Designed miniproteins, single chains. Designs and how they scored, part 98

Each design is a single chain, and the fold is of that chain. pLDDT is the mean over its residues in the fold that is shown.

## One batch from the design tools (miniprotein)

Design m3411
Fold by ESMFold2-Fast:
Structure m3411 (fold): chain A 86 residues (1-86)
Amino acid sequence: MPVTIIVFGLSKEEAKKLGDELKKKYGGEYSVSSAGTLSYASNLSEEEALELGKELAKKGYRVVVQTEKSLIILDEQGNIVSELRF
């Protein structure tokens, strides 16, 4: 998948609701772990996914954006605090 947005620190119900909202607005698909981690995958560009990740982080979510070659960790203000390349 080209880009995945990972959101954690949610209840299972909150994660499903957010995943449904993202799927309806941007397409793609999502999964929710038993721990409430949301993994949302979409055909968004890397730039669009990073923008969406920053918006979610500013709403108080804990967000990581995974691209084909990097993992980008965002803080609660939507700032990039770490980028891991692989």
Scores: mean pLDDT 79

Design m3412
Fold by ESMFold2-Fast:
Structure m3412 (fold): chain A 110 residues (1-110)
Amino acid sequence: KEEITSLFRKAVDAYEAGNYEEAAKYAKKALDILNGQPLPHPSLLEDVLKAAEGAYKAGDKETAIRLLSLVSFNLLLLGHTEAHRIDVLALQGKFDEAFKEAKKLIESLP
């Protein structure tokens, strides 16, 4: 579980440095380890969202969709049923709207 946290932190560091391809690479590794499991901590949701934006900017739309689905899944587990909209928007290719909706819901967390 520490490995997943470390990989998403590395993805955020790469994103902040403008290294979007590297951000996508670390995030994809974390997704592969998670293998459909929820995030170890909800505090990682912001890191996952930044990684999704990084993947999208790198042109890796498949990884961006997977990361947005991970955000949606974890928000749904926290009782935020409105998070289904993130998945719908991402699958429709409306990435800017999906990122905006995800950010709004994450910022509403205590």
Scores: mean pLDDT 85

Design m3413
Fold by ESMFold2-Fast:
Structure m3413 (fold): chain A 64 residues (1-64)
Amino acid sequence: MGETGDLIKQAQRKLKELGFYDGEIDGVYGEELQKAVIEFQRFAGLKEDGILDEATRKALGLTA
C-alpha cells in the first residue's frame, strides 16, 4: 500500500521532517521521494527497495 496521494504526502512530510526528503509535499511518488525512502530504509535496517510497505510505514510512524 502506497499508491494513494494521502499516504504519499504523509511519507513526504515525515521524511522531510527527518531530513531524508527535500522535495515538495505533492502526493506524487517521484525520484526524490524514492531516494528518501531507500535512505530511510537503510537507516532503519529495512530492505532498501523504495517501497512504502507495512514495515517501512510503521518505522516512519505512519498510522492507518
Scores: mean pLDDT 78

Design m3414
Fold by ESMFold2-Fast:
Structure m3414 (fold): chain A 96 residues (1-96)
Amino acid sequence: MEEFKQLLEERTEELVRLAEERRGEPSKSLIERFEEEVERLLAIAERTLPPEMLQLLREALDRWLEAVRRYKPSDEVIERAIRAIEELRDTLGNLQ
């Protein structure tokens, strides 16, 4: 749990900053993949995490989605966000 929380907080700060700093025209398919990965992570988290941690995850992912929509970051930033979601999913898998 502590590892999940630390990873979530670290990746959130990094990704929001990078989204603002590294603007570009991201591919629609990559944005769609990112949004699909967010939904998959939330579906797993709803069955795995206690309510307090699930709320923190939802708030963090809402910030990631808003940063992508608002700043239109480069493909590299979106790919980093997808990788962060994969890391969070792997961490949740280790908690099950």
Scores: mean pLDDT 83

Design m3415
Fold by ESMFold2-Fast:
Structure m3415 (fold): chain A 74 residues (1-74)
Amino acid sequence: MLSYTEYSAKAIEAVGLVVQAQLMIKQNAPQSQIDAVLDQARAVADELDSAGYTQTASRFREQVDELASLRDAQ
């Protein structure tokens, strides 16, 4: 179970991964590299959900799903 400090660190990590994936998609980075970053973002969201931060996890999952759709549309 995450403390508030651990939660804050994980939320910052997830934001960084989402921003990285968005930039990689815009730059037409290799799909395998984009997939790796999206998988890391999903893993962080799953950790937040398992710790009871379901609304925060849902927000990050939504962002990851949007980015995956943009990658697939390429």
Scores: mean pLDDT 82

Design m3416
Fold by ESMFold2-Fast:
Structure m3416 (fold): chain A 79 residues (1-79)
Amino acid sequence: DERQKEMMKEIAKHLRSAEEFDRAGDLKGAAEYARKAKELLQQAHNEGLISEEEFEYITKKVDEGDYLSALAAVRGILS
């Protein structure tokens, strides 16, 4: 699904930015990109592009600040 791939790529981009800001100690920057990733995750779930289990798992990892695990899960969907 081209739509799924497009949204997963955008989510991955925001999660990479969140991780980079978090690693640099910019917690505000990390939180802003995490928020953008969560908005797209909600949209992908609403459009039926990801399962409920995928949505819940990735959202939980983002909320925990575990951006690397969230990113790995998103990349798994792209495989």
Scores: mean pLDDT 89

Design m3417
Fold by ESMFold2-Fast:
Order: sequence, then C-alpha cells, then structure tokens
Structure m3417 (fold): chain A 73 residues (1-73)
Amino acid sequence: KAEEVVDNLLKTLNVEATPELRQKLIEIAKKAKNTDDFLKRVAELLGLDVSDGETLIKNLEKLKGQKNLRLPP
C-alpha cells in the first residue's frame, strides 16, 4: 500500500522521481498516519511551506509536470 500511495501521488502530479527520492517517499508513506500526514512530510522533505493545508496543496501543485524530481541534499 505504501508504494501505491507514492505512485498515486506521482501520477496525480505527473511527476517522475529519481529512484532515491521514490525510496524516501515510500519510507515516509510507511511512517505516515494518514494522507494529510504523508503530504506534510513529503512537502517538508522537499523544503516546501506546510503552514496550512491550502498552502501545502498549492506548493505540491508547483511540482506538477517535473520530469526529474530529485531528493534534496
């Protein structure tokens, strides 16, 4: 199920992630309590603002169409 959550997110955003980022996202999905917690953790990993749910969604939309999304240093 964790892989499905990650694959659904990447598919929804039309994003291709590096293998390293995908593995990290799967780990986050396994630790997350629910979808909202998962999205907050993902946004935090990518250095995005998570101050509220609307800001989180807007910042995740900025990733839309990224063909080579990488794990940050």
Scores: mean pLDDT 73

Design m3418
Fold by ESMFold2-Fast:
Parts: C-alpha cells; structure tokens; sequence
Structure m3418 (fold): chain A 74 residues (1-74)
C-alpha cells in the first residue's frame, strides 16, 4: 500500500523548506520523484551545515555538492 498522505506531508514540508509551491495534481510516481530530488537538496544542505559550509540561497545542487566535496578533501 502506498501512503499518499504521508508522501503529500513530506512534499509539503520539503517544498515549504525550499520556498516552493505544492502541486496538487502530480501522480504518485511524480510525487516520489519530486520528493527524492528535494530530499537530495535538503540532505546536501544539512551535510554542508554539519561541515560548517555556508550555503548561498541561490546555490544550485551542483554548487552545494562541489563545496561539500572540497571540504571533504581538506
């Protein structure tokens, strides 16, 4: 069983954290894909914070990943 309500609540939290609107008419697959992409971004931000890296609000996922990579190298 797919818990659509749990996925919707997760998406709401993730989208609110990123300042993005919550779409109403996504399929279950699309909701999972969006949650995965947003979750990855949030995980990157959390990892950057744990490493003491300042994340620019305009930074792309690629920029955040590069900063984390550089911090882990040194």
Amino acid sequence: DFDEEAVRLLLQQLLEAEGLPVPENLSKEEQLELAEELGKRIILKVEAEELGIEVDPEASNEEIQEKIKKALEE
Scores: mean pLDDT 71

Design m3419
Fold by ESMFold2-Fast:
Structure m3419 (fold): chain A 87 residues (1-87)
Amino acid sequence: SAAELEKLKEEIQKLLEKAKPAVEALLKGEPLTKEQLEAMLELLEFQKKLIEEAKEKGLEINSNYEEMLQKLDERIEELREKLEELE
């Protein structure tokens, strides 16, 4: 519904704002801090959840769901490993 789409946009916007310092660090070629890695991880995990829910509901958003999910899983795993190194 339109209401569900608006709620989704608000959630994405909040996650993007939280991840903004991480994006700025990446653009400067700086290593990410623990907090920046966590923010990026939250954003990617949310994106994965949306794609999985869309697939489960039979929404025809993209024929490459499996490729998108694989790329997200690879990036999430990479960020989790980096985060674990900082503990």
Scores: mean pLDDT 77

Design m3420
Fold by ESMFold2-Fast:
Structure m3420 (fold): chain A 76 residues (1-76)
Amino acid sequence: VVDSTTYVPGMKLPEGVTFRLNGGSKVTDYVALTKDAIKQGVKAIEIDTSKIDEETIKEVEKIAKEAGVPIIYIKK
């Protein structure tokens, strides 16, 4: 799993990893992070629902669905 708190667009992701969207990311544009991760062939997107707003979650869900990438929801 690669975490959005340690990732910026332009970094290379390992093939077939799961990308996690957490609060406190270095880049707060979660939509742009999701698009970049999907472009690099991630297996799934994990969303921390306790730290990301509902509008952003909906947009991320839409992008992932259009790309055929599964969403996994986590809440701590």
Scores: mean pLDDT 73

Design m3421
Fold by ESMFold2-Fast:
Structure m3421 (fold): chain A 82 residues (1-82)
Amino acid sequence: VSPEVIEALKLALKALNPKLYERVKDKSDEQLATAFVVTANVVALEDPSLIDKAVETIKEKATGLSEEEKQTLIATVRAARP
């Protein structure tokens, strides 16, 4: 996974669950990605608007990502709906 994708995941996780982000920010990229997927699935059940907030954060802050990488990450976040 590219460093730019990892930074976008950190931004999205920080927006969705800042407490969990603090616990995993220094862990491996794989643990960070797993924490993001679990959090996004839980958040989608409780408040779908937080998924939209994460998508907007990725669009605004992930300036190092290509358009294709942004679309893939956004699709992953949106697919977290149950």
Scores: mean pLDDT 66

Design m3422
Fold by ESMFold2-Fast:
Structure m3422 (fold): chain A 69 residues (1-69)
Amino acid sequence: SMQQLVEKLRRKAQELLERARRLGDPRLEAEVQRILAYIDENPVLTPSQLTAVAIRLIGIDFELRLIER
């Protein structure tokens, strides 16, 4: 369901937040925090909003992987 997918994205965002904090990257930490706030403020995400959140999280994950080596 959409609710299960939103919960999966929230969990991924929480993982990325922990990784950004461990790395000490304030920009990435702030970006993930904004995404988490957006998810929490929107009880129902449209497919377009869900896609936008997923793409942003993928981008952050990729950037963290490059920094973390």
Scores: mean pLDDT 86

Design m3423
Fold by ESMFold2-Fast:
Structure m3423 (fold): chain A 85 residues (1-85)
Amino acid sequence: MAEELIKKAEENVEKTKKAYEDLKSLGHQEAADKVRELYRKATAYLEAAKHAADVGSLEQAQDYVDLATRYYKEALEIYEKVKAE
């Protein structure tokens, strides 16, 4: 269901925000800036997904959720790499 996909995407985007905050607190400024940029992109696509779902464009909503998911995964990959140090 579109609502379930959007909710899961919201949780994942929130994880990227926490990753940014953690990296910034640890002094990894370059990694934090990259994660912040990916967080912003993911958030923009999540908002687009919500709008598409509201107007009944479920296929577009799914495409936007997929794009948001891609950006949050990239952000978490950066975070995991830094955290492993």
Scores: mean pLDDT 81

Design m3424
Fold by ESMFold2-Fast:
Structure m3424 (fold): chain A 84 residues (1-84)
Amino acid sequence: EKEKKLEELLELLLSKAKSEEEKAAAKGLVELFKKENLSVEELEEIIELIKKGVPAIEALDYVLGRTSLEEVEERLKRLEEAKK
């Protein structure tokens, strides 16, 4: 279960990567997530946040209680506005 969710997270991050450097960063992020000893439920929440456009580190910080949902949503809104 947990390994399958980590693989899903890696595939999601790789699908968003535009360069070899970004792909290497995606692999590094998954290794960081492994060190946090996250549950399957926490990994699923992170995956859903990343699908919504939240950066992986912000999604991790939110799930670990290091940031607020409001801060994550504000960052997502700013990223969407920057794409217009």
Scores: mean pLDDT 73

Design m3425
Fold by ESMFold2-Fast:
Structure m3425 (fold): chain A 93 residues (1-93)
Amino acid sequence: SHMAQEYLERLKAIGEEIRRTTDTEEILRLVEEAMRIAEEALKTISDKDDLLRILQEVQELLKEAMRKAPEEVTTLIGRLLRVIGEEIQLRLE
């Protein structure tokens, strides 16, 4: 899907920015942007395999963000990881 490829390219760019930054506020902003892409993909991507790739990319971004985030925000990122994990699991069933 052309739309799926565009979402994946956007997510890769966000992941690179998360790896480069040490600013907690910027990490949270990038996490919010990745979650908006996940929400858009859930509404627009009908192909299960394309959607699964997008959700897995979001999951990897959230794991990277959680490694860099201070303890005060790891709980929030952990909750987002659970939501994305549940969406992945639903598509695997």
Scores: mean pLDDT 87

Design m3426
Fold by ESMFold2-Fast:
Structure m3426 (fold): chain A 62 residues (1-62)
Amino acid sequence: SSMDQQILQMAQLLLTLPLPDEVKEAIRLMLEKGNIDSLRGFLGLYFRGKYSLAIKLALSNV
């Protein structure tokens, strides 16, 4: 869907920003596995400032 494509584009954009390696690694793992639902959940938590919880979600559900 167009929404899934937008989520992938947002995740790829985050990889180009000066973010902590831990955040980038979580995003890379979700992209590698193609788990859109986990990536959507990660982005939701991330944009709410819940970084540690977002990373924990990524590592447990990808």
Scores: mean pLDDT 78

Design m3427
Fold by ESMFold2-Fast:
Structure m3427 (fold): chain A 61 residues (1-61)
Amino acid sequence: SAMEKLIEDLIERALARVEAGASVRQAMQYLKDELEKRGFSVEQINEALVAFLARVEARRA
């Protein structure tokens, strides 16, 4: 769906920020703020943050 694609695109932007030298905490805050301003639910934001953190760990392994 367009919503799933938007969440995925925002996760990829947050990951790109980490690769550019931002801390994981800064990238998480960016992702949270971007999802909040677009009206995503607390549950959707938390799911996106969990997915982002899992992908940070997977990409560094």
Scores: mean pLDDT 86

Design m3428
Fold by ESMFold2-Fast:
Structure m3428 (fold): chain A 62 residues (1-62)
Amino acid sequence: AGLTVEEKIQAVRYAKEQFKDTRAIEVGLKLGLNMDDIVTALSDPTPVTPSPAAVAAVKALL
C-alpha cells in the first residue's frame, strides 16, 4: 500500500528476476496494475534496482 506506479513496476520486475513470470504477473495484479503495464514491465530487459518498498511489497504478496 502507498506504492507509486514506478515502485509497482519495480515490484513486478523484481518478482520476475527472483521468481517465474507467473509470480511477477500475480504481484502486478495484486498491486492493481493492468495487464498492459505488467506485460511492458516483463518485456523490459533493463536491469532494475528496486526500492525497499517494492521489495517489501513482493515479499508481503507472495
Scores: mean pLDDT 76

Design m3429
Fold by ESMFold2-Fast:
Structure m3429 (fold): chain A 63 residues (1-63)
Amino acid sequence: MQEEIDLEVWKALALIYASIAKKFADEETRKKLDELSNEAVRAQTKEEVDRIIEKIKELVKES
């Protein structure tokens, strides 16, 4: 119950981060960020969301 609410918050943060990153990304990176956003929506655990956020960070560093 509280874990579910926390998971939804982490998913929202991942989506917000991806949206901000897309403003400064090239076309190829934006496509990858869209894929990660879809993974975040489907994530069922905080660990999955954390992994997705780390992937977003790596894409932003490479851009």
Scores: mean pLDDT 77

Design m3430
Fold by ESMFold2-Fast:
Formats: C-alpha cells, sequence, structure tokens
Structure m3430 (fold): chain A 71 residues (1-71)
C-alpha cells in the first residue's frame, strides 16, 4: 500500500510512530523487544485501517512502549 493513498493525518501518525520506535527500540530490554515490536505492529495496522483519531493510536502505543522502559 502506498503511503500517499492514506489521509495526511494518518501519514503523519505513521511517520511519528516509526521515528519513536527508532529512538526507543534500542533502549528496550532484550527480553521485552518482541513485545515492543508487537505494539508497533498493532499500532501500524490500526493506523492503516484509518481510525477516527490517528494521534490517539500513536499516543497509546507510545505509552505502552514507555512502560517497557520504566524498569
Amino acid sequence: MKLEDLPEEVQKALLELERFMREVYPLVPEERRAEAFAIAQEASKKLKEVPEDPFEVVREAKERLLRLLAE
């Protein structure tokens, strides 16, 4: 699927999720990296389904990812 086929807000949300994952993923403990990857994949899939609030999907994914760093 071409990124340009999605609404601009969804495109921005996908780019923000990718940017956040690039910064956060290396900081996630090895035992939790599979979980971090699953969180990102679920959020990406939900964004491609064009949710009512793409920014809330990104916010929820970021919160879940940051919890993996909290310990």
Scores: mean pLDDT 79

Design m3431
Fold by ESMFold2-Fast:
Structure m3431 (fold): chain A 107 residues (1-107)
Amino acid sequence: MIPEEKLKKAGEKFKAARDKDVEANPEKYEELASTTPAEYQVLESETLKIKIKVKREAFDAMDEETWEKFHELLILAVETGFPVEIEAESAEELKEQLEALLEKAKE
């Protein structure tokens, strides 16, 4: 299991990078927020090379194992700079993309 403390630190690093990205280009992030439909959850940072766009229904349908993989991938991205790009409409599609990215990260 991923330690809560490690996940919290990863979240703090993500927020710091995101705040820096917004300060560097506030117009881009305002446009992203205004053009993204409410049905989608978006996590984007140029500094961390993260671009995640997932339907909220897919996040709500994730089981514990899929959430653990998602957290593991976010920690990896924040700590190592591993690039993450995910676009998913369903929990199944999200799980498949998470597994593929984690496998690629082992190379």
Scores: mean pLDDT 77

Design m3432
Fold by ESMFold2-Fast:
Structure m3432 (fold): chain A 60 residues (1-60)
Amino acid sequence: MEKEAGRLVVEQVLAHLQKVNAPQDILDEARELLARVDEYSERQVLEKVVAILERLKALQ
């Protein structure tokens, strides 16, 4: 359970994106990251999460 810190972060980000009604392409990108989170290092997951959140911020 504790080895899945990256998964928990992606799940929290996806939940946030759903609550703010983010564009479908951003939601799909977050879902794809969640599905493949185990293929990435924790650093790579965080970098991808930051990129998704920066795209969302650009729309606000």
Scores: mean pLDDT 77

Design m3433
Fold by ESMFold2-Fast:
Structure m3433 (fold): chain A 86 residues (1-86)
Amino acid sequence: SDKFLQQFKQQLDDMMDRMERLVDDAVRKGHRDVAVLVARMYMGLIDTFSTNQLRQTTDESVRQEIERLRDEVLRRIRELIERVRS
Protein backbone atom coordinates (compact mmCIF):
# COMPACT_ATOMS: atom_id res chain seq x y z
CA SER A 1 0.00 0.00 0.00
CA ASP A 2 2.86 2.42 0.83
CA LYS A 3 4.63 1.62 -2.46
CA PHE A 4 1.31 1.89 -4.32
CA LEU A 5 0.63 5.40 -2.92
CA GLN A 6 4.26 6.44 -3.54
CA GLN A 7 4.00 5.38 -7.22
CA PHE A 8 0.62 7.16 -7.53
CA LYS A 9 2.05 10.39 -6.04
CA GLN A 10 5.10 10.19 -8.33
CA GLN A 11 2.94 9.74 -11.44
CA LEU A 12 0.69 12.67 -10.39
CA ASP A 13 3.80 14.85 -9.85
CA ASP A 14 5.20 13.81 -13.25
CA MET A 15 1.89 14.64 -14.99
CA MET A 16 1.73 18.04 -13.23
CA ASP A 17 5.33 18.88 -14.19
CA ARG A 18 4.66 17.99 -17.86
CA MET A 19 1.37 19.92 -17.88
CA GLU A 20 2.91 23.05 -16.29
CA ARG A 21 5.79 23.06 -18.83
CA LEU A 22 3.37 22.72 -21.77
CA VAL A 23 1.05 25.42 -20.37
CA ASP A 24 4.00 27.79 -19.72
CA ASP A 25 5.34 27.23 -23.26
CA ALA A 26 1.91 27.88 -24.83
CA VAL A 27 1.36 31.07 -22.76
CA ARG A 28 4.89 32.31 -23.62
CA LYS A 29 4.07 31.84 -27.34
CA GLY A 30 0.76 33.74 -26.98
CA HIS A 31 -1.40 30.61 -27.40
CA ARG A 32 -3.60 30.98 -24.29
CA ASP A 33 -6.42 28.89 -25.82
CA VAL A 34 -3.93 26.03 -26.36
CA ALA A 35 -2.70 26.42 -22.76
CA VAL A 36 -6.29 26.07 -21.45
CA LEU A 37 -6.89 23.04 -23.74
CA VAL A 38 -3.70 21.34 -22.45
CA ALA A 39 -4.68 21.98 -18.81
CA ARG A 40 -8.20 20.59 -19.42
CA MET A 41 -6.71 17.53 -21.16
CA TYR A 42 -4.50 16.85 -18.10
CA MET A 43 -7.53 17.23 -15.78
CA GLY A 44 -9.20 14.41 -17.78
CA LEU A 45 -6.04 12.26 -17.75
CA ILE A 46 -5.55 12.73 -13.97
CA ASP A 47 -9.22 11.97 -13.22
CA THR A 48 -9.13 8.81 -15.39
CA PHE A 49 -5.79 7.66 -13.92
CA SER A 50 -7.00 8.26 -10.34
CA THR A 51 -10.29 6.41 -11.00
CA ASN A 52 -8.32 3.46 -12.42
CA GLN A 53 -6.05 3.42 -9.31
CA LEU A 54 -9.14 3.47 -7.02
CA ARG A 55 -10.41 0.33 -8.82
CA GLN A 56 -7.15 -1.49 -7.89
CA THR A 57 -7.49 -1.13 -4.09
CA THR A 58 -10.06 -1.99 -1.40
CA ASP A 59 -8.02 -0.28 1.39
CA GLU A 60 -10.23 2.59 2.58
CA SER A 61 -7.29 4.69 3.89
CA VAL A 62 -5.49 4.35 0.53
CA ARG A 63 -8.71 5.17 -1.38
CA GLN A 64 -9.28 8.28 0.78
CA GLU A 65 -5.69 9.48 0.17
CA ILE A 66 -6.02 8.92 -3.63
CA GLU A 67 -9.27 10.96 -3.66
CA ARG A 68 -7.67 13.73 -1.54
CA LEU A 69 -4.60 13.94 -3.84
CA ARG A 70 -6.77 13.89 -6.99
CA ASP A 71 -9.04 16.67 -5.65
CA GLU A 72 -6.01 18.80 -4.63
CA VAL A 73 -4.33 18.41 -8.05
CA LEU A 74 -7.58 19.09 -9.97
CA ARG A 75 -8.14 22.24 -7.85
CA ARG A 76 -4.59 23.44 -8.69
CA ILE A 77 -5.24 22.92 -12.42
CA ARG A 78 -8.59 24.81 -12.24
CA GLU A 79 -6.77 27.71 -10.52
CA LEU A 80 -4.10 27.63 -13.24
CA ILE A 81 -6.79 27.77 -15.98
CA GLU A 82 -8.39 30.84 -14.35
CA ARG A 83 -4.97 32.58 -14.17
CA VAL A 84 -4.30 31.83 -17.87
CA ARG A 85 -7.78 33.09 -18.86
CA SER A 86 -7.35 36.32 -16.86
Scores: mean pLDDT 89

Design m3434
Fold by ESMFold2-Fast:
Structure m3434 (fold): chain A 56 residues (1-56)
Amino acid sequence: GALFEAARAAARAAAPGVPESALRSIAGQATKAHLEGVSEEEALALAVRGARQAGA
């Protein structure tokens, strides 16, 4: 869906060196958080944070 692709794009922008498999996992976690009541804005922030952690 649109949120998954936005989260994946945000994660890639935050940590360009992170593998595609990790970016998909991060985007999936962000999408799941939104379905559980987190706003789209917070879900995208979660994706960015997850990408930075994966890139460290």
Scores: mean pLDDT 83

Design m3435
Fold by ESMFold2-Fast:
Structure m3435 (fold): chain A 91 residues (1-91)
Amino acid sequence: AGKTRALVAASEEILRVNDHITKAVKEAEAVGKEYGEKMREVGIKKLNDLGKVSLEALKGSADEAIQTIRKAGEEKIKELDEEKEKLLKEA
């Protein structure tokens, strides 16, 4: 039960971050193809980071893993918003 809840949390955060990346890439592409490509590269890095944090967290207790994964997802969303804002200002 606990392991399933932690895996669900990881899946939900990955989907949430991926959705944010998709929207950010679309907004960046609207101001130039090169900005869309840069935003996509940033997004891939953030997804890889979230995946690594999630896998490491899953080695621990389910409740601790869920908290760590949720916090990591929120942090990656914030980082994506900051990077998008920076790219849009450079355009």
Scores: mean pLDDT 85

Design m3436
Fold by ESMFold2-Fast:
Structure m3436 (fold): chain A 75 residues (1-75)
Amino acid sequence: SVADEFVSALGGEVVEEELVTKEDGTRLALVVFRLGESYYAMVVDAETGELLGMAGPFESVEEARAAARELAKQV
């Protein structure tokens, strides 16, 4: 996926990816990735590959997952 290419370019590893469709039909990829010992949340437009939001670092996958879902509400 576009998210896998971006994360690999950073030297990171995708841990989780969730595809969601908003009420307006916009398709988002919610990505949790690890970089070193930290976790990050990223929201990408699934059609264009545009980065819409990012948050982190976090200590756990659970925190990054919650952040990705919160970012998705803001875009």
Scores: mean pLDDT 83

Design m3437
Fold by ESMFold2-Fast:
Structure m3437 (fold): chain A 100 residues (1-100)
Amino acid sequence: MRLNPKELSKKVRPTPLLRAYLERYGWKEEELTVGEILLLLGEGAAAEGLIDPKTGVADFSDTPLGELLGDSLDLSDLKGILERLSKGLEEPLDPESLFE
C-alpha cells in the first residue's frame, strides 16, 4: 500500500499523550502533518534505542506511547502504525483516505 501524499500533508491535532512524546523532540505546535508525526516517531524510537536492529520492531512500552503503540510495533507496517496512531489524535484518521 502507498500512502496518499495529500493525507500525509494534512494537519492533525495530537491528544495530550502523543503531544507529550512530540514535545520531547522539540515540537510545540498544536497541529502537525501525518508525515511529520511518522518521521518523529521513527527518529525518536531510533534515538532512544527502542528498535530491534534485526527485526525493525519498536518497543514503546517504557515510553508515554506504550499504551498507544504497545511493545511490538513493526515500523515497516505503515498501516499498523497509522491505525494505532489515529487513536492518539483528537480526530481519528480515515484509513481509506490514507492509502492509494
Scores: mean pLDDT 71

Design m3438
Fold by ESMFold2-Fast:
Structure m3438 (fold): chain A 86 residues (1-86)
Amino acid sequence: SEREELHKRMEEADKLIDEKVESTEEDVKRALELAEELLKKLLELGVITEEEAKNMLKKIEEDLKNGYPAKAIILRIEGLLEQLKL
């Protein structure tokens, strides 16, 4: 089920955070692209404002700059995007 797949992705993301996996430049770029896609969908659905989307993107950029594993962000956002596909 989509819920089981999301749970599995969240567990994998938590493992990457615990292991302090270093982010490649490609993974950072991918995480930001996925974040922009997620925020655009949330704006289209009317669940967030443009200002909230801007602040969320800034936080993701700051987290990535501070060494947060990009792969963890990728896994979480991909799971959320699949939930939004109905």
Scores: mean pLDDT 80

Design m3439
Fold by ESMFold2-Fast:
Structure m3439 (fold): chain A 88 residues (1-88)
Amino acid sequence: SIKEKLEAAFERVLEKYKDTHPEAIPVLERFKELVLKHLETLPDTPEGFRTAMSLALYELAKERELTPVERKVLEDFYLHAFITVGIE
C-alpha cells in the first residue's frame, strides 16, 4: 500500500539522518503526519499521493521557516518517498 511505502521511505531517511542531524527529525515526523492526514481524504492512487505530498509541503512551509539542514532532510525524504511509491 502507499501508506506502507511511505513508512518504508520514512524509516530509511530516519536511519540516514538520526545520528548526523537529529535536530531535523521533528520536521521529518511532522511532514509524515501531514502526508498521512491528507491521504485519509484522497484516492489511494499515485495522483492522490502526489496531491497529499504537495499539500503537506505547502502546510509545513506555512507553519514556520525551515533551517537549511531541515529543508535538505525534508527534500531528501520527499524525493525518496516518490521513488519508493513508484512515481519516479
Scores: mean pLDDT 81

Design m3440
Fold by ESMFold2-Fast:
Structure m3440 (fold): chain A 85 residues (1-85)
Amino acid sequence: SVVDEMFEIIKRAAERVRRENLSPLQAQQEFRRAGYESADLLGKAHPELSEQQLEIFRDNMEGLGQALLDGTPEEEIREQIEHLV
């Protein structure tokens, strides 16, 4: 599902931040990248969405990446993605 793909995108970003011990700035850049990748996937599934709506979604996904890094359970992150899609 699109939710599963988006979850894997942000999970890989969080795993990279942990594995490579990235600085806070580098972590922000990695989560922003993951957010844009997730927004691109959403935009392809929902071509009716505006650029502004996709940017809001990107910002939300960036925040979920940080939440996952900070220890929010994977099931809660997945539920939040389901509510955003």
Scores: mean pLDDT 88

Design m3441
Fold by ESMFold2-Fast:
Structure m3441 (fold): chain A 99 residues (1-99)
Amino acid sequence: SVAELLVEIGRQLREAMEKANKAIDEASKKSVEEIEKTGQEMLDELKRLGDELIAQAEAASPTAARLVREAVDYWMEQFNKKLEEAIKKAKEREEKLKA
């Protein structure tokens, strides 16, 4: 059913976001360069997964595709905010170590 498909898509998005958030948390222990590199890799992975999940939803219905696109856009925005905050905090930490 479309409902079962949306539940499975939601599970995949949640797991991808947990993986991406954990990767940024780990990179944040290292350097600004590691956060930027890991952040870009995770953004690329999330975009590829998002495009795939939207295509799967479109095969079921246009309404399902719209809902999945809205969810992907929301999670991508949340991840970008987390990435920006991680970079900001890492820069502040590195400046304190140089002082």
Scores: mean pLDDT 87

Design m3442
Fold by ESMFold2-Fast:
Order: structure tokens, then C-alpha cells, then sequence
Structure m3442 (fold): chain A 64 residues (1-64)
């Protein structure tokens, strides 16, 4: 489950940055993506954990 959330955040953040959006916009989109995937899987994930997954995924994109 965590791997699917991380993948969604990573793909969304990368796409946003590749499209010329700011790091803040990429983070906001990654957070939204994680929320959507978690809801689709029927899993309850705290807002704090969602934000952490999105932030960690954004950092991975920025290191490339």
C-alpha cells in the first residue's frame, strides 16, 4: 500500500516539475494524488502521513 502511494506522489511531482510548475505546486498536486489513491484503495491515511509521502517523493525527484 505505501509503495503505491509513494509511486503516485513521485509520478505526480515529476510530471508537475517537468511541466514547469513550482515546487509548491508540485507538492500540492502530489498530496492530492496520494489522497485520491488512498481513497481508491479504501485505506485511511492521516494528513500528516500523506504530506510526508508527498514531501519525500518531491525530494527524490529534485535529487535527479
Amino acid sequence: VDELLKQAAYDTAKSALDSGLSEKEALDLAISSVKTVAASLGVKVSDKKIKKIAEESLKKVLKE
Scores: mean pLDDT 81

Design m3443
Fold by ESMFold2-Fast:
Structure m3443 (fold): chain A 88 residues (1-88)
Amino acid sequence: DEIKRRAIEAEAEVALLLMEVAVLLKITEPSKEELERLIRRLEEQIERLRELLREAEEKGASPEVLEMLRNAIRELEEARKELEEKLA
């Protein structure tokens, strides 16, 4: 179950990124460079997750795995929006 293994590994990466977002958002005046760097990392991970979701759908992965990937994408998109609002 290669797709399930990749989904679990992706979930760990998502958790780490969300933790970094939460820490950065607690800083009253984070640098523009720090915000932009984290936004780029979120965008890269979102693209990787979208590709993994496409592969999982094509290979007939379980509904549970598909839901995990969709939730992960949504969480990262929400985090990215929050960081972008902090840049504005």
Scores: mean pLDDT 85

Design m3444
Fold by ESMFold2-Fast:
Structure m3444 (fold): chain A 67 residues (1-67)
Amino acid sequence: MSPAELAGLAVLGDTLGEEMLDEGKSPEEALEAARRRVEELGRQGKLSEEGVQAGLDAARSSLESLR
């Protein structure tokens, strides 16, 4: 993976880990929160376009796996 893709995946994973520490949250809720965080950082220019895309693709695939 490119460094930009790794950055996006790191943001997703880090946020997912934080959300999963909330014992009341389902895996789907944690993934949606992490996905929103990736999008927010992309809008702020703090994450590259490639990083945002990699994070969103990973979140989508994980959500589809829960269905």
Scores: mean pLDDT 77

Design m3445
Fold by ESMFold2-Fast:
Order: sequence, then structure tokens, then C-alpha cells
Structure m3445 (fold): chain A 72 residues (1-72)
Amino acid sequence: SSWSLLSTQQRQQLVAQFGRVTRRLRDQQGGTTLSQHLQLLDQAVDEVRRQNPDVPQSVLDDLRQRAVQSLQ
């Protein structure tokens, strides 16, 4: 897993940042459909990517996948 390239602290910070961004976007958009929730997650991934350019895309893809699974 590309997560092994990150320290424990970096992993925790990324997860926390993704959670904060997702919460902010959810608060801004109000009640949303499943498709809007998926779009919101894509926006959150893009924002986290811009703030963490050195993080592998596969780590961000995994964060998104875990978040999608939490919606099921």
C-alpha cells in the first residue's frame, strides 16, 4: 500500500484534513443526494491533493474509496 510511504503522523494528519474538508463542504452544500455526496468527496480529494502535492495519488484514491464505503 502507498500508505507505507507516509509516517504514522502524516497518515493521521491526512485523514484528519480530509475529514475537516469533507465536513466543511457538507455544511456548505446542505442536504445532498448520493450522487452529490460522491461529487463532494471528489472535491475534497482535489482540495487535499492541492494542499499535499507530494502525497501519492493512490493514497488519495484510497481515502476516497474508504469514504465511499462509509456511505454504503
Scores: mean pLDDT 80

Design m3446
Fold by ESMFold2-Fast:
Structure m3446 (fold): chain A 60 residues (1-60)
Amino acid sequence: TVDVATLGRAVKEWARKILDEETYKRFSERLDEAVKANDLDAALKVVQELYDLYFERQKA
């Protein structure tokens, strides 16, 4: 089973590749807070925002 901390690490690795430095820092901090709180809902919200941003960037 994927726990919140494991999810957070995987998402941060992916986000580092798709975001600029400033945006990555902001998302990384939000994700770290969700992991510290063991707040799966908050973590999933961050994941959804990253997913949306990723697919917008892939549009040509």
Scores: mean pLDDT 76

